# Designed miniproteins, single chains, continued (5), part 22

Each design is a single chain, and the fold is of that chain. pLDDT is the mean over its residues in the fold that is shown.

## One batch from the design tools (miniprotein)

Design m16789
Fold by ESMFold2-Fast:
Structure m16789 (fold): chain A 95 residues (1-95)
Amino acid sequence: SEVEKLKAEGATPEELVEKADEYYRQGKIGEARKLYNLAIDKYIEEGKVNEAMAIALDGIGRELEYERQLERKIASMTPDEAEKLKKEYEENKKK
C-alpha cells in the first residue's frame, strides 16, 4: 500500500501529512489516520512536540466533522444505503 511504501521510504513528517490530507479529502479515512499517526510519531522522535500536538488536535476536529458529515448523509439515505455506508466506514476504520 502507499502507506507502507511511505513508511519504508522514510518519508518526512511533512510528506506524511501532505499525503494524509490527500487521502482524507478522497474519503480514505483509514489510510489518512495511519499517515497522520506516523507523522505524529516522527515529529515526537524529532523533538517537535508542538507540531505533533497540532496534528493530533486537528485530527480530533477532522473526526468530529467526518461524524457530522456521516450523520447528514445517513439522514438523506434509504436504510440499505445507510447500512452500506456504515460497513464501508467500519472497514476503513480497521485499516
Scores: mean pLDDT 72

Design m16790
Fold by ESMFold2-Fast:
Structure m16790 (fold): chain A 83 residues (1-83)
Amino acid sequence: GVAELEAALAPVREELAALDAEAEAAHDAGDLAAALRAGIRGAALAREALRAADLADEAARAAALARLDALRAAYEARLAELE
C-alpha cells in the first residue's frame, strides 16, 4: 500500500523534497521550463527508487511506476511545447 511505497522512497526523500522546492521556486519565478525539468528529474528519481526496492505489493509498485511514467511523459510533452 501507500506505506510500502513511502518506505521505498525513503532513501531519496530528501532529494525529492529538494527537487519539489526547486520546481516551486522556478514556477514562482515564472520559469515553467525549469519547473518542468525539476519535475522530470523527480519522477525519474522516484521511478528508479521504486524499481530498486524490494516491495511485497507488486501491484502497488506497478501502479506507481505507471503513474510516474505518465507524469513524466506529460511534463516532457509540455516542455516540448515551450521549446
Scores: mean pLDDT 82

Design m16791
Fold by ESMFold2-Fast:
Structure m16791 (fold): chain A 82 residues (1-82)
Amino acid sequence: DAEAWKNLGDVYKNNGDLVGAALAYKQAIELKPNDAEAWKELGNVFKEAGNLEAAEFAYKQALELKPNDAELKEELAKVLEE
């Protein structure tokens, strides 16, 4: 289920496997596309990996689901500043 994929993403992220984390969070999103937390975590992983364009896309998806989330707005602003 989507929760198991998010948990797997957390495990990969904690081990420094950003590629594995991104793939696991993407699987969670395939199962639940409206999960703002999964989109946010995917954005965080891409940002940590230095893929700012992918991070921007993921944060924008999360923000569409939670338009008033100040933290998401701040993270999006940071990746847009470069």
Scores: mean pLDDT 84

Design m16792
Fold by ESMFold2-Fast:
Parts: structure tokens; C-alpha cells; sequence
Structure m16792 (fold): chain A 76 residues (1-76)
């Protein structure tokens, strides 16, 4: 029936929107963290080289975590 078709289409749209929303959130969080960490690392290179190294390590660790999470979302 047309009612069943409409219901299935609405469910499909909601699933797609939910998936895209999760993907976008993860992507933007990754980008935001990357920009922030790079900014702090650059500043610390001028003021404190040890702190700059620590921030770079933290950036790499978090960047890898976000990349893995994004890949999971894309593979689903």
C-alpha cells in the first residue's frame, strides 16, 4: 500500500539523516581538535619546546582515535 511505502521512505530518510549527523559531528570534532592542538603546539615551540612536544604527541593520539572512529562510521 502507499501508506506502507511512505512509512518505509520516512524511516530510510531518518536513518540517513542520523548517519550523516553522526559522521559530521565526528568529522568536525576531529578538525576542531586538530586546529586547536596545532595552534598550541606552534605557540609552545616559541615558549616551551617540551610542552610543544607533549601537545604534538597528544594531537597525534587524538587524531588517530578520531580517524578510527570516522572509519568505523564510514564502514557501517
Amino acid sequence: SMEELRRKLEEAREEVEKGLSKYKEEFFESVRYSVLAIGYAVRSLTEDKERGSELTREYNEKSNEYDERMKKILEE
Scores: mean pLDDT 67

Design m16793
Fold by ESMFold2-Fast:
Structure m16793 (fold): chain A 60 residues (1-60)
Amino acid sequence: SGAAEGLQFAIDLARESGARAPTPELVARFREYMTERLGVTPSDEQARRAVQAAVDMVPV
């Protein structure tokens, strides 16, 4: 599903960046991905929550 694809992308971003909290850059990249690939533009708050969830799922 689109939600699963978005979450996986956010997890990959968190892993690659090594970030331990949502940064404006990660939030912006997630919003861009959702808009370009899935045709859905999340709000800043929605995107931040998704990135936070992804960061929390990365064990390092």
Scores: mean pLDDT 80

Design m16794
Fold by ESMFold2-Fast:
Structure m16794 (fold): chain A 64 residues (1-64)
Amino acid sequence: SVVPSEETVERYRELLKKDPNNREAWRNLGLSLAGLGRDAEAIEYLRKSGDPEAIATADYLESL
């Protein structure tokens, strides 16, 4: 489970610097940012994940 915190965000950012093709990390980073209310960044990273469920979440956030 993703715990929304700045520490969690930073861990996923560091992981993605090493492996930018890690779609699970993009999804988890986006969900963590959404949990922190950082919706614009969350939308960007959820879409980068390529996961249909994450993209649907991004589309929902953008509709608010």
Scores: mean pLDDT 83

Design m16795
Fold by ESMFold2-Fast:
Structure m16795 (fold): chain A 60 residues (1-60)
Amino acid sequence: DPEKLVEEAEKALKNGDYEKALELARQVIDLGIQGKAPLDVTRRAYKIAKEAEKKLEEKK
C-alpha cells in the first residue's frame, strides 16, 4: 500500500530515523515507476528521500 508506506516514511523522517525514511520512500518511488502508486504519493516519497539523504550526509 503506497499511501501507508509514504505515511510511515514521513513518520520515520520526523522521528529522526533517516535510514528507515529513505528505505520506505525508495519503495514508494519504485511502485510509482511501475505505475502502482498515485503521482502525488510518489512526489511525497521523492521529497522524503531527498531530505533523508541530506540528513544522513550531515551525520557523515
Scores: mean pLDDT 81

Design m16796
Fold by ESMFold2-Fast:
Structure m16796 (fold): chain A 60 residues (1-60)
Amino acid sequence: MEEKIRELSQKAIDALDAGNLEEARKYVEEAEKLASETKDPRVHNIAIATRLLLVGAEIE
């Protein structure tokens, strides 16, 4: 589970670097869905951090 959410987070970052906000949003949503299916706080924290990166990119 942790490796998968890190992969989704990295794909979101790569999409943001490419200027593709819509693609980044899809990966953030997939990461949040994955986090909702686990009790691991590390997985939840990665999903939260990934969402914050997207929000920061949309504001700036």
Scores: mean pLDDT 77

Design m16797
Fold by ESMFold2-Fast:
Structure m16797 (fold): chain A 99 residues (1-99)
Amino acid sequence: SKGLELTMEVFDIGVALLENPDDEAVRAEAEARAAKLIAESDPEVQEAIREAMEVARRAAANNDGSPENLSKLRLEIAEASSKVGHIYAKKLEEERQLE
């Protein structure tokens, strides 16, 4: 479930940025949360988190406030977040096979 927990946390961070594009406090908190996850992860997971954060920042910039646009951007954030969890799970399996 750690891979799922990481997916959900990255998704929550991304959605917070998307839904609060003009809130500097929300952005600062989201960036701090992401930085902590990056610091606690191996290099492959770190890169995936950075890519997911870039997707979230682009989504926030492209938020036009319409429900259709928000749904599409949330899906993009969900896909990027899922990739983080997938890479984490793959890394754990590779480490298990080497032990």
Scores: mean pLDDT 84

Design m16798
Fold by ESMFold2-Fast:
Structure m16798 (fold): chain A 69 residues (1-69)
Amino acid sequence: AIETFLKEVLQALLGVEPIGIHDNFFELGGHSLLATELIAAVRSKFGKELPLKDLFENSTIQGWIDLLE
């Protein structure tokens, strides 16, 4: 599932657990370099593009799921 994958990748990148689907990426310590790693992981796993601007505008796992549907 996309949710499980995003949660696991985000926890690994930020070193924070548990992460809720409504937690804000930037408040958890995220920044643009980690965002590009997350985008690369999504591309590699699902073959889908998550635009950086959309990731920043929707900075939660739930927001990213909505963009990837």
Scores: mean pLDDT 80

Design m16799
Fold by ESMFold2-Fast:
Structure m16799 (fold): chain A 73 residues (1-73)
Amino acid sequence: MVAEKLKENVEGVTGVRVIGNTLYVKVSAETEEKAEEGAKKAAKLLEEEGYKVVKKLKSIDDGKYTILIIAEK
């Protein structure tokens, strides 16, 4: 499943939620650069699986840089 691939292949994936054809992927890291790197890797994997990245939201969650990726098929 896409969720398992994301957790296994992308450093910093802390959550994946699927609602219908929409994926919510949460990537967290100690630095903004590492969070961005993880988000780029997650986006590429999502595109390989036939998803399109619709939105990326940046925040700081529990002292870590976090990027939420919203993707649709």
Scores: mean pLDDT 81

Design m16800
Fold by ESMFold2-Fast:
Structure m16800 (fold): chain A 110 residues (1-110)
Amino acid sequence: MEEEERKRKEELLAEATKYFHQKMYDVVKKKMSEGKGVFDGETVRKQAEKYDKFREEMLKTIEELVERGVSFEEIKQKIDEMIAKFEKEIPEVSLPIALREIGDVLDLER
């Protein structure tokens, strides 16, 4: 019985993480296609640092929501909210952010 609950949480964590990376990849792809790329080295570095922090906060939030038994629909809503807030803080996307998101999506398809 407890093993079934653990397995459900593991599956939910995997699906929520996959949803986050797919949504973030879609945002990055859209911004790159709109020509909203950043190429200044200092801005690129600062954006990469902000993205790394955001990714860590998002993954921690997903883990906490899964442990609390929050539904997948509510987790998706929280992911969408956090991504929308991040998108406002980073209106343009650097190539390093795009490459990180492509890497994360590919790792989930292994």
Scores: mean pLDDT 79

Design m16801
Fold by ESMFold2-Fast:
Structure m16801 (fold): chain A 80 residues (1-80)
Amino acid sequence: NYEEAKKLLEKYKELAKKFIKALEQKNYEEAEKIMEEIKKLEEELGKVMEKLSVEQQKEVAEEYKKILEEFNEEYLKIKE
């Protein structure tokens, strides 16, 4: 439900930050593991989204988009 979706978004945000930190530390093995966790989390989020109201889906989608944009911005700075 909506609370579950919010928890998944918070988890996604935490994993994205850990991924960036792992890359900064050149810990590529850790970064790879985190990426796998993110992929699984995205699949779970998709399933939860199907159970939400239109308003809740909009809120979750907007927050997910913001997290993804912030992640991509930080990722590009590191990878260049």
Scores: mean pLDDT 80

Design m16802
Fold by ESMFold2-Fast:
Structure m16802 (fold): chain A 66 residues (1-66)
Amino acid sequence: AEEVLKKLEEFIKKNNIKVPAHARFDLSDLELLKNSGKTEEEIRKEIADKLLAYGVLTEEQAKEFI
């Protein structure tokens, strides 16, 4: 979960994305997904899908993150 969070933070910085507080993922959010039996790929997809739904990522950025 920490590795996924780090990759997400690096991706956000690389793409100069501004994430509103209510759309941010913290470590506890990612641990919850990991503890539900989801793989790293599934967690990344869940993050990308949620941020795309919030309008935080473009479709191209979501695809790049997955």
Scores: mean pLDDT 76

Design m16803
Fold by ESMFold2-Fast:
Structure m16803 (fold): chain A 81 residues (1-81)
Amino acid sequence: KDELVEKGYELMKKGQKLYEEKKYEEAVKLYKEALELFKEALGEDSIAVARALYNLSKALKELGKEEEAKKLEEEALKILK
């Protein structure tokens, strides 16, 4: 489980660099992969899952997928409450 968490954070870091380079489609792919690893290792209500959802939402918004982004942002905020 710890190995999955470490890989998840590595993917989040790589996704953030891609986001900064405006490679939003590639960032979305890595954020989705990190999200699944965090769900598997830590459960759906973990802070790591909320952060992955939030970053994924930001990248999707840049791609014009505003409705999908809003749903993921609301899911992230629900975990943090």
Scores: mean pLDDT 86

Design m16804
Fold by ESMFold2-Fast:
Structure m16804 (fold): chain A 64 residues (1-64)
Amino acid sequence: ANAAIVAAAKAALATLLAEGKISAAQAAAFSAALDALAASTTDLAAFTAKLLALVAALLSAIAD
C-alpha cells in the first residue's frame, strides 16, 4: 500500500519536473524524502500524515 502511494507521488513529481514547475534538484530531494518516509513508517495513519506534510512542503517549493 505505502509503496503504491510512493510510486504515484514520484510519478506526480516526474510530471511537475517535465512541465517545468519544479527543478531537478527539488524533484530529487522530494523523491528521496518519499523513500525515507516509506522506509521509516510502517503505520498507515502515520505514513499518511507525514505524506500530507511532505506534499505541503512540495507545494511551498513550487511557489518559490
Scores: mean pLDDT 74

Design m16805
Fold by ESMFold2-Fast:
Structure m16805 (fold): chain A 63 residues (1-63)
Amino acid sequence: MVLTVTVVGVDGSSFEATVDDTTTVDQLRIAYAAKLGVDPSELTVSPASGTVKPGDVITFSRA
């Protein structure tokens, strides 16, 4: 099943991402790091682990 989540970036901007119900927050961290051109280890994500749920808000910060 595909679902939409809200991603809040390190600059406080937000965007919607369409993902599968098996997508993990770590996979979103990797994708967002690629968008920024940084190593995923330079980002902190909340929630820190697990799969995403419909309507989740995934927040990124610089480590």
Scores: mean pLDDT 77

Design m16806
Fold by ESMFold2-Fast:
Structure m16806 (fold): chain A 91 residues (1-91)
Amino acid sequence: SLIEKLKEEVEKLRKRLKELRERAEANPKASETLYAELEAAEELIRELEKEIEEAEKRELSEREKTLLLFRLIVASGTLFVAERMLERIEK
């Protein structure tokens, strides 16, 4: 059940990343810094996807479950920063 929820949350992050990337591409004010944040978010999402796939193959300790949740928070936070940067230039 935790793995299923993590997959749903990561799929939401992937969809959000795609939306933000499309909005950045459409905006001539999009900076190198914004693109760097989007790339950082992409890498964190990719790492989390890989860890979830590995986690499905075995039983997880409570520590490992906590680490996966922490990784989700970090990926989500990075994407949130990119979204806030994009919103600033869309004003």
Scores: mean pLDDT 86

Design m16807
Fold by ESMFold2-Fast:
Structure m16807 (fold): chain A 64 residues (1-64)
Amino acid sequence: DLEKIKEEVVKIAEKAAKQIENEETLELVVRTLRQELIDEYGLSEEEAEEIAREARKAMEKVMK
């Protein structure tokens, strides 16, 4: 279920965001996440992009 994967990924991304200090690291993490979604979960590029975008937004809200 795409929604369950999205919820799990966003939660993990929020935890990771506490360790992220700058935009460059955020970009790297989001790019790595997108690739892992394709490779590990078998998602399409469009599906991985959507989830990575939601994760990025959640991470930006958590980052200090």
Scores: mean pLDDT 79

Design m16809
Fold by ESMFold2-Fast:
Structure m16809 (fold): chain A 69 residues (1-69)
Amino acid sequence: MSAEELFELGKKAFEEGDFETAIHYFQKAIELDPESKLTPEVLYLLGQSYATLGDIEKANEYYRKSLKL
């Protein structure tokens, strides 16, 4: 499975409100291709997913990472 396919699965889960599943797929997408052009968007959506689940510290870590790429 490609990083792009994992990103699309993560986005689908995010749109359905399944933030735990979204986080799982987004983390796998970054693990497969950390240099992907999609990585800043993946990091931002990880931040939003963690924020929605109440993990503000983790959300802020991913937001900061998304802005540096």
Scores: mean pLDDT 83

Design m16810
Fold by ESMFold2-Fast:
Structure m16810 (fold): chain A 77 residues (1-77)
Amino acid sequence: RRAELEARIEAVKEALARATSEETAEEVEKLLRELLAAREAGDLEKAAALQAELGKLLLSLPQEQLEAAEAALQELL
């Protein structure tokens, strides 16, 4: 499971870098890894805060990049 999750996170990072920028993709990857770790630990408050921060970052993107990012992230969430 962890190896498969790692591969999916890498794929999402590559897709985001192609659609947005390497800096945006790295920030999304960081937030996504922290969000998934918080969910695994059962830290619902931290998970909610990280999901809100990820949402704010995605909403700052142009519409086309937002749609691509949402499609990629749905495979992990």
Scores: mean pLDDT 75

Design m16811
Fold by ESMFold2-Fast:
Structure m16811 (fold): chain A 68 residues (1-68)
Amino acid sequence: LEEIEKRIEEVKAEIAALVERLDAAVARLAETGSPADRAEVDALTAEIGRLIAELKALQAEKEKLKAA
């Protein structure tokens, strides 16, 4: 259970950091319109989505362990 709680906190921290980076990248894309900045926004969006899915899976696993 402790390992899952630690991973949940790690994933939350990663999501928060990536959201800040995404906000900055979106602002840059709005200024430049460059393909490179658009690719960065797309990559960050995909990474955040993957981490959110992992977070949901970890929270579900934590609930299973608590229900035992």
Scores: mean pLDDT 83

Design m16812
Fold by ESMFold2-Fast:
Structure m16812 (fold): chain A 110 residues (1-110)
Amino acid sequence: MLEELREEATELLTEVARALAAGDLERARRLAEEAAKRISERLSEAAGVPVEVEIEVTEEALTIRVRAPAAGLELEIEVPREALERDPEGSAEFAAEALAAFAEQARLAA
């Protein structure tokens, strides 16, 4: 489950990162909305409690906000555009790993 979550989150976030790095804010935002929904579903499944995910795309950064109210846990990941442009896949892998760790912590706390 966590490995599949990491892999899927990495793929989804890499596409958002590439769109943002290319300057296509409209595409990046559409992909971010899709990624947020799918990641929320996977995180909720892995944590065993509802997990809310919001992905905000600006010209300057990609911000992922994750909340598990039942577990009393929140996480914010900000990836600057420069980092996304330098290594879209590595930036996505970093975020995906943090999301997987959040799911495990939420599962143990709830």
Scores: mean pLDDT 86

Design m16813
Fold by ESMFold2-Fast:
Structure m16813 (fold): chain A 71 residues (1-71)
Amino acid sequence: VKEEIEKAIEEDLAEARKNGDQESIEILEALKNKDGEKFYELAKKLGATKEQIDAALNLEKGAEELAKKAA
């Protein structure tokens, strides 16, 4: 599941790099690197709602919250 999403991100990133779409490259790299803060900043600039941003990051949020709760 996470692996399939990561592969899709890499494929989209390769496409964006071929097209020279710098903005898409930065967003996709933030997703690939699990940089939620950078992704949040970029998505807000594009007019995405907090709910849309949270949904995009939800796959990792659950794991991060469990890790913090266990620590």
Scores: mean pLDDT 65

Design m16814
Fold by ESMFold2-Fast:
Structure m16814 (fold): chain A 103 residues (1-103)
Amino acid sequence: SVEELLERLKELVKKLEEKYKDEGVKFSVERIEGSDVIVFSATKDGVTLLVSLISILPDGSIESDTWIFGDPNSPIRKVFKSIEELLKDLEEKVDEAVKRYKE
């Protein structure tokens, strides 16, 4: 469900806030009002490092369209069979975005 996905993304935000606390990275997750689309974002010093638009497809799979700082292949569209797969992918993409911003 959208509510379950939103809660699991909020848990990821808390995990990432702890992981990146000394890096000054800010995280947010919000549901677009009147929509089932969730926006996940990471920013540092007013610069967007990552933004992902996340939705549940009619077949129950999860789609993400993710822009990553400094990645010429963005936005990256991906489909996941589980929330767990999405959360792992988002964490890896955040790690990459932070690394790209430092380089």
Scores: mean pLDDT 87

Design m16815
Fold by ESMFold2-Fast:
Structure m16815 (fold): chain A 69 residues (1-69)
Amino acid sequence: STTYAEFRVTTPAEDFGRVFELARRHGGRAFRVSADEVRVFVPAEQAAAFAADLAAAGFDFEDLGLLPP
């Protein structure tokens, strides 16, 4: 079983594709949840690298913690 980390990314809709691409590169997936918000789930072991990529790309994000198994 895989433990996932959840992230909230706040960004204009025009940038959603970039967030989806970053999530995919880290073995995760992303969902549009509002006009300016994407929820992302990545394997826990990828969470730090994913957060670093979000920061490097200049995204506004929150680490929402680990999902229970």
Scores: mean pLDDT 85

Design m16816
Fold by ESMFold2-Fast:
Formats: sequence, C-alpha cells, structure tokens
Structure m16816 (fold): chain A 105 residues (1-105)
Amino acid sequence: AAPEMLEVTAMVGLADGRAIFVLSRNSTAEEVVEAVERIGALFDTGLNALEREALANAKNLSDEEIERFKEMAERLGLGYIVLENGEVVDAGGSEAAKRAAEALK
C-alpha cells in the first residue's frame, strides 16, 4: 500500500535534520516502514527550499519537548519514531514502531 499521511499523526522537523513522528493506533509495521522510508528519502535527497524554510521557521525542539512528545505517544497508546538525517535514532510506544525501526536498520 502507498504510505498515507494519516498513518503519521504528526511530524515535527528540526533545523539539524531531525524529525519526530507520532503514529496512529491503526498503523501496521509495513505502512510505518513505507512512510518513514519515503520521508527519509526526502531528507537524503535534500528537502526543497520551502520545506527547509518551514522547518527553520518552526524552531528547534528542545530535548525536553522531544521527550514530552514520546511520553504523550506512550500515554495515548501511539508509536513514535525519531529520525536524524534519515537514520532512525529512537523508536517506541508501539510494536509497529519498534518493528519498523528494526526493519529500517
């Protein structure tokens, strides 16, 4: 299946090329892998000028804000994945997120 933005409930980019994704409860591991690989490819090919400008204008998330999003996802029974320059650096909250992170290594 083609990845749908509905499988990724939120994406927050950082100026250093980091992004956090909070996943829907209905996401399968395969759908999550497809969505994350597609978004990772966008970081690898270079975000276009408008996407880079939007991320710069959004401001950097602090480590505390990232941890808050992770805690929120776990409390709501949602998954999360953290990317840095297209590479998975953290994942949790759901089995789908953990399986997707393992597949992306």
Scores: mean pLDDT 59

Design m16817
Fold by ESMFold2-Fast:
Structure m16817 (fold): chain A 65 residues (1-65)
Amino acid sequence: EEKKKQEIAEKAVKAAEELGFKVLSTEGTEVTVGASELSLSDIARLLRLMGEAIELGASLKLVTV
């Protein structure tokens, strides 16, 4: 169970990084990502990241930095 949570978190972190988001922290399956200014392109990437997180069973928190 703990190993599964770590694998889910790792995959969510990689997806966020590939989509250009900065990962600020991780707790269990919860991944906190930071974004500065959100253009239409950034919003599209965010929606894709949310979709991938739901598929993985991860939780996302978005904070503006």
Scores: mean pLDDT 75

Design m16818
Fold by ESMFold2-Fast:
Structure m16818 (fold): chain A 68 residues (1-68)
Amino acid sequence: NMDTFNTLRTRVLDNRRLLRLRGPVGYMTMLDIDGMVRVGLTRTLDDGIRFITDMDRLWRDRLRDIDR
C-alpha cells in the first residue's frame, strides 16, 4: 500500500529531523522499511549521526530495489 509506504518514509524523516533539533541524546530510534523500530544507544553526537546515516542508506537501498 503506497499510503502506508509514504507514511513510514515520512516518519523516518521526521524522526531524523527531531533528533537533529534536540541535540545530543542517549538513545536514537529509527524505523526500517518493514516497520521495525531500531534503537541505538549513542554516547556522542557523532555516534548518533553515524547511526542515522547508516539507517538512511539502508532505507534508500531498499526503496531503490522496490521502485527500480
Scores: mean pLDDT 54

Design m16819
Fold by ESMFold2-Fast:
Parts: sequence; C-alpha cells; structure tokens
Structure m16819 (fold): chain A 64 residues (1-64)
Amino acid sequence: SDVVRRVAVAELVKATGLSREQAEEVVELLERGDIEGALRFLEERGATLPRETLEKMRRALEEN
C-alpha cells in the first residue's frame, strides 16, 4: 500500500533526521527483507533505530 509506504518514510524521517530520499532507501531495503542492510545504511549516516522497530515496519509493509 502506498499509504503504508508514505507513513513508514515519514516515521523514519521523524525518528532519524534522514532526508526523505534516504528514508525511502531504508523502506526499499525493508521491503526486500534486508534488515541488516537497513541497519548498516542507518549506521553509516549517523542514525540509529532498534532492530525491533525496523522488523515492525517491515511487517507492516509486507502485510499491507
């Protein structure tokens, strides 16, 4: 769902301070099931989120 994707991007921007384009890259990684890639992408940009938060976002993207 485009709505779920837009919400995930907005939450990532708010939680991490990443640009919209960077947050969209994190969402793409989550849609591919690449949790480790998402964590590394965040770390390389000085951002952090709990693994559980990324896993929850991935499930929401997969279920909708």
Scores: mean pLDDT 85

Design m16820
Fold by ESMFold2-Fast:
Structure m16820 (fold): chain A 86 residues (1-86)
Amino acid sequence: YDEAEKLYQQALEIRKKALGPEHPDVLTSMNNLANVYFNQGKYDEAEKLYQQVLEIREKALGPDHPSLEKTSTNLGLLDIKRALGS
């Protein structure tokens, strides 16, 4: 999905400039781009984005917020896929 990846990257950059890097819509776009990387097998790029989303959401919402569960789960799945590839 090369076209989808580029569109998500462009949308993310536009939203960051318009709304700021910690806006909920920017975090959602980062998570969506990370999902695209994950599905492409680009686990390093996906992990970096999931980690950034998790850190910003923890800072903004607190560590127990339900919205962190999806990002945390996706990071766990990345670690499992990497372990199985070794």
Scores: mean pLDDT 73

Design m16821
Fold by ESMFold2-Fast:
Structure m16821 (fold): chain A 60 residues (1-60)
Amino acid sequence: MSKEGIENAIEGIEKLAEKPILRSHAKELLKDLEEALKKAPKEVKEEFEPRVEELRKKLE
């Protein structure tokens, strides 16, 4: 996955998380993104892990 693809995915999840009725869907997309990041290069993973963690906190 490209850096742009990961950034777009994070932005999309953030937008969905703002809407209470879509929060469960946002959580599912975040889990899919986390699985994709496990397979990403170390540099990409390190860059986006803080943003993914913030999303996880917001959705809990």
Scores: mean pLDDT 78

Design m16822
Fold by ESMFold2-Fast:
Structure m16822 (fold): chain A 71 residues (1-71)
Amino acid sequence: SNAQKEALLNELRERGASDEVIKEAETLSLDEQQALVQAVRDEGITTTEQIRSLLVAIRRGLADGAAPPTL
């Protein structure tokens, strides 16, 4: 939901993401935003450069590692 996206983006900001990175993160799907925030939490990341690198990797990685559709 939009409220979940806002909460995730706010956490990224609090962890050191720049406004530029937040704007890029707004274009992500909810699943990609959740994966990004989880990776930032797990690695203890606090720099905008590291968050941006994860964002790029997740955008690419989730496309390659997307869960198969359960029919």
Scores: mean pLDDT 75

Design m16823
Fold by ESMFold2-Fast:
Structure m16823 (fold): chain A 55 residues (1-55)
Amino acid sequence: SREKAVKASAYGVLSAGATADALIAERQGKSEEEGKKYEELAEEYRKKMKEVLEE
């Protein structure tokens, strides 16, 4: 459905943003724990995107 595609796209954008935040944290020398938090958030959004598309 169109609603499904829109929701999946939104999760994709959120995942990309979290990935960017993780890279920025790494570049700025922030703790590994902070970087991993953003990476885990990105993976969670990708998982939700996949679940919406494969429902």
Scores: mean pLDDT 80

Design m16824
Fold by ESMFold2-Fast:
Structure m16824 (fold): chain A 80 residues (1-80)
Amino acid sequence: SAAEREAQLRALTTEAIRRAAASLGISLSDEQAEAVADALLRGGLRGMQRQLIALGLSPAQAVALVQETLREAARLVAEE
């Protein structure tokens, strides 16, 4: 179903964000990572950046995490 595919995409996106945050030494809770994934899926890269800043990240940290999330997402897609 569309809902199941949306849930899978959200799970993949959340995993990419978790890996990116860990790689950069940025601490995000599971709830925060899910909120960031939701912001990305609803509002694109700008939505993600706004959510990261709202969580207290600097603009530089937000940009770095966006870039690393895209790299991790590309790795996950290539492996599946």
Scores: mean pLDDT 86

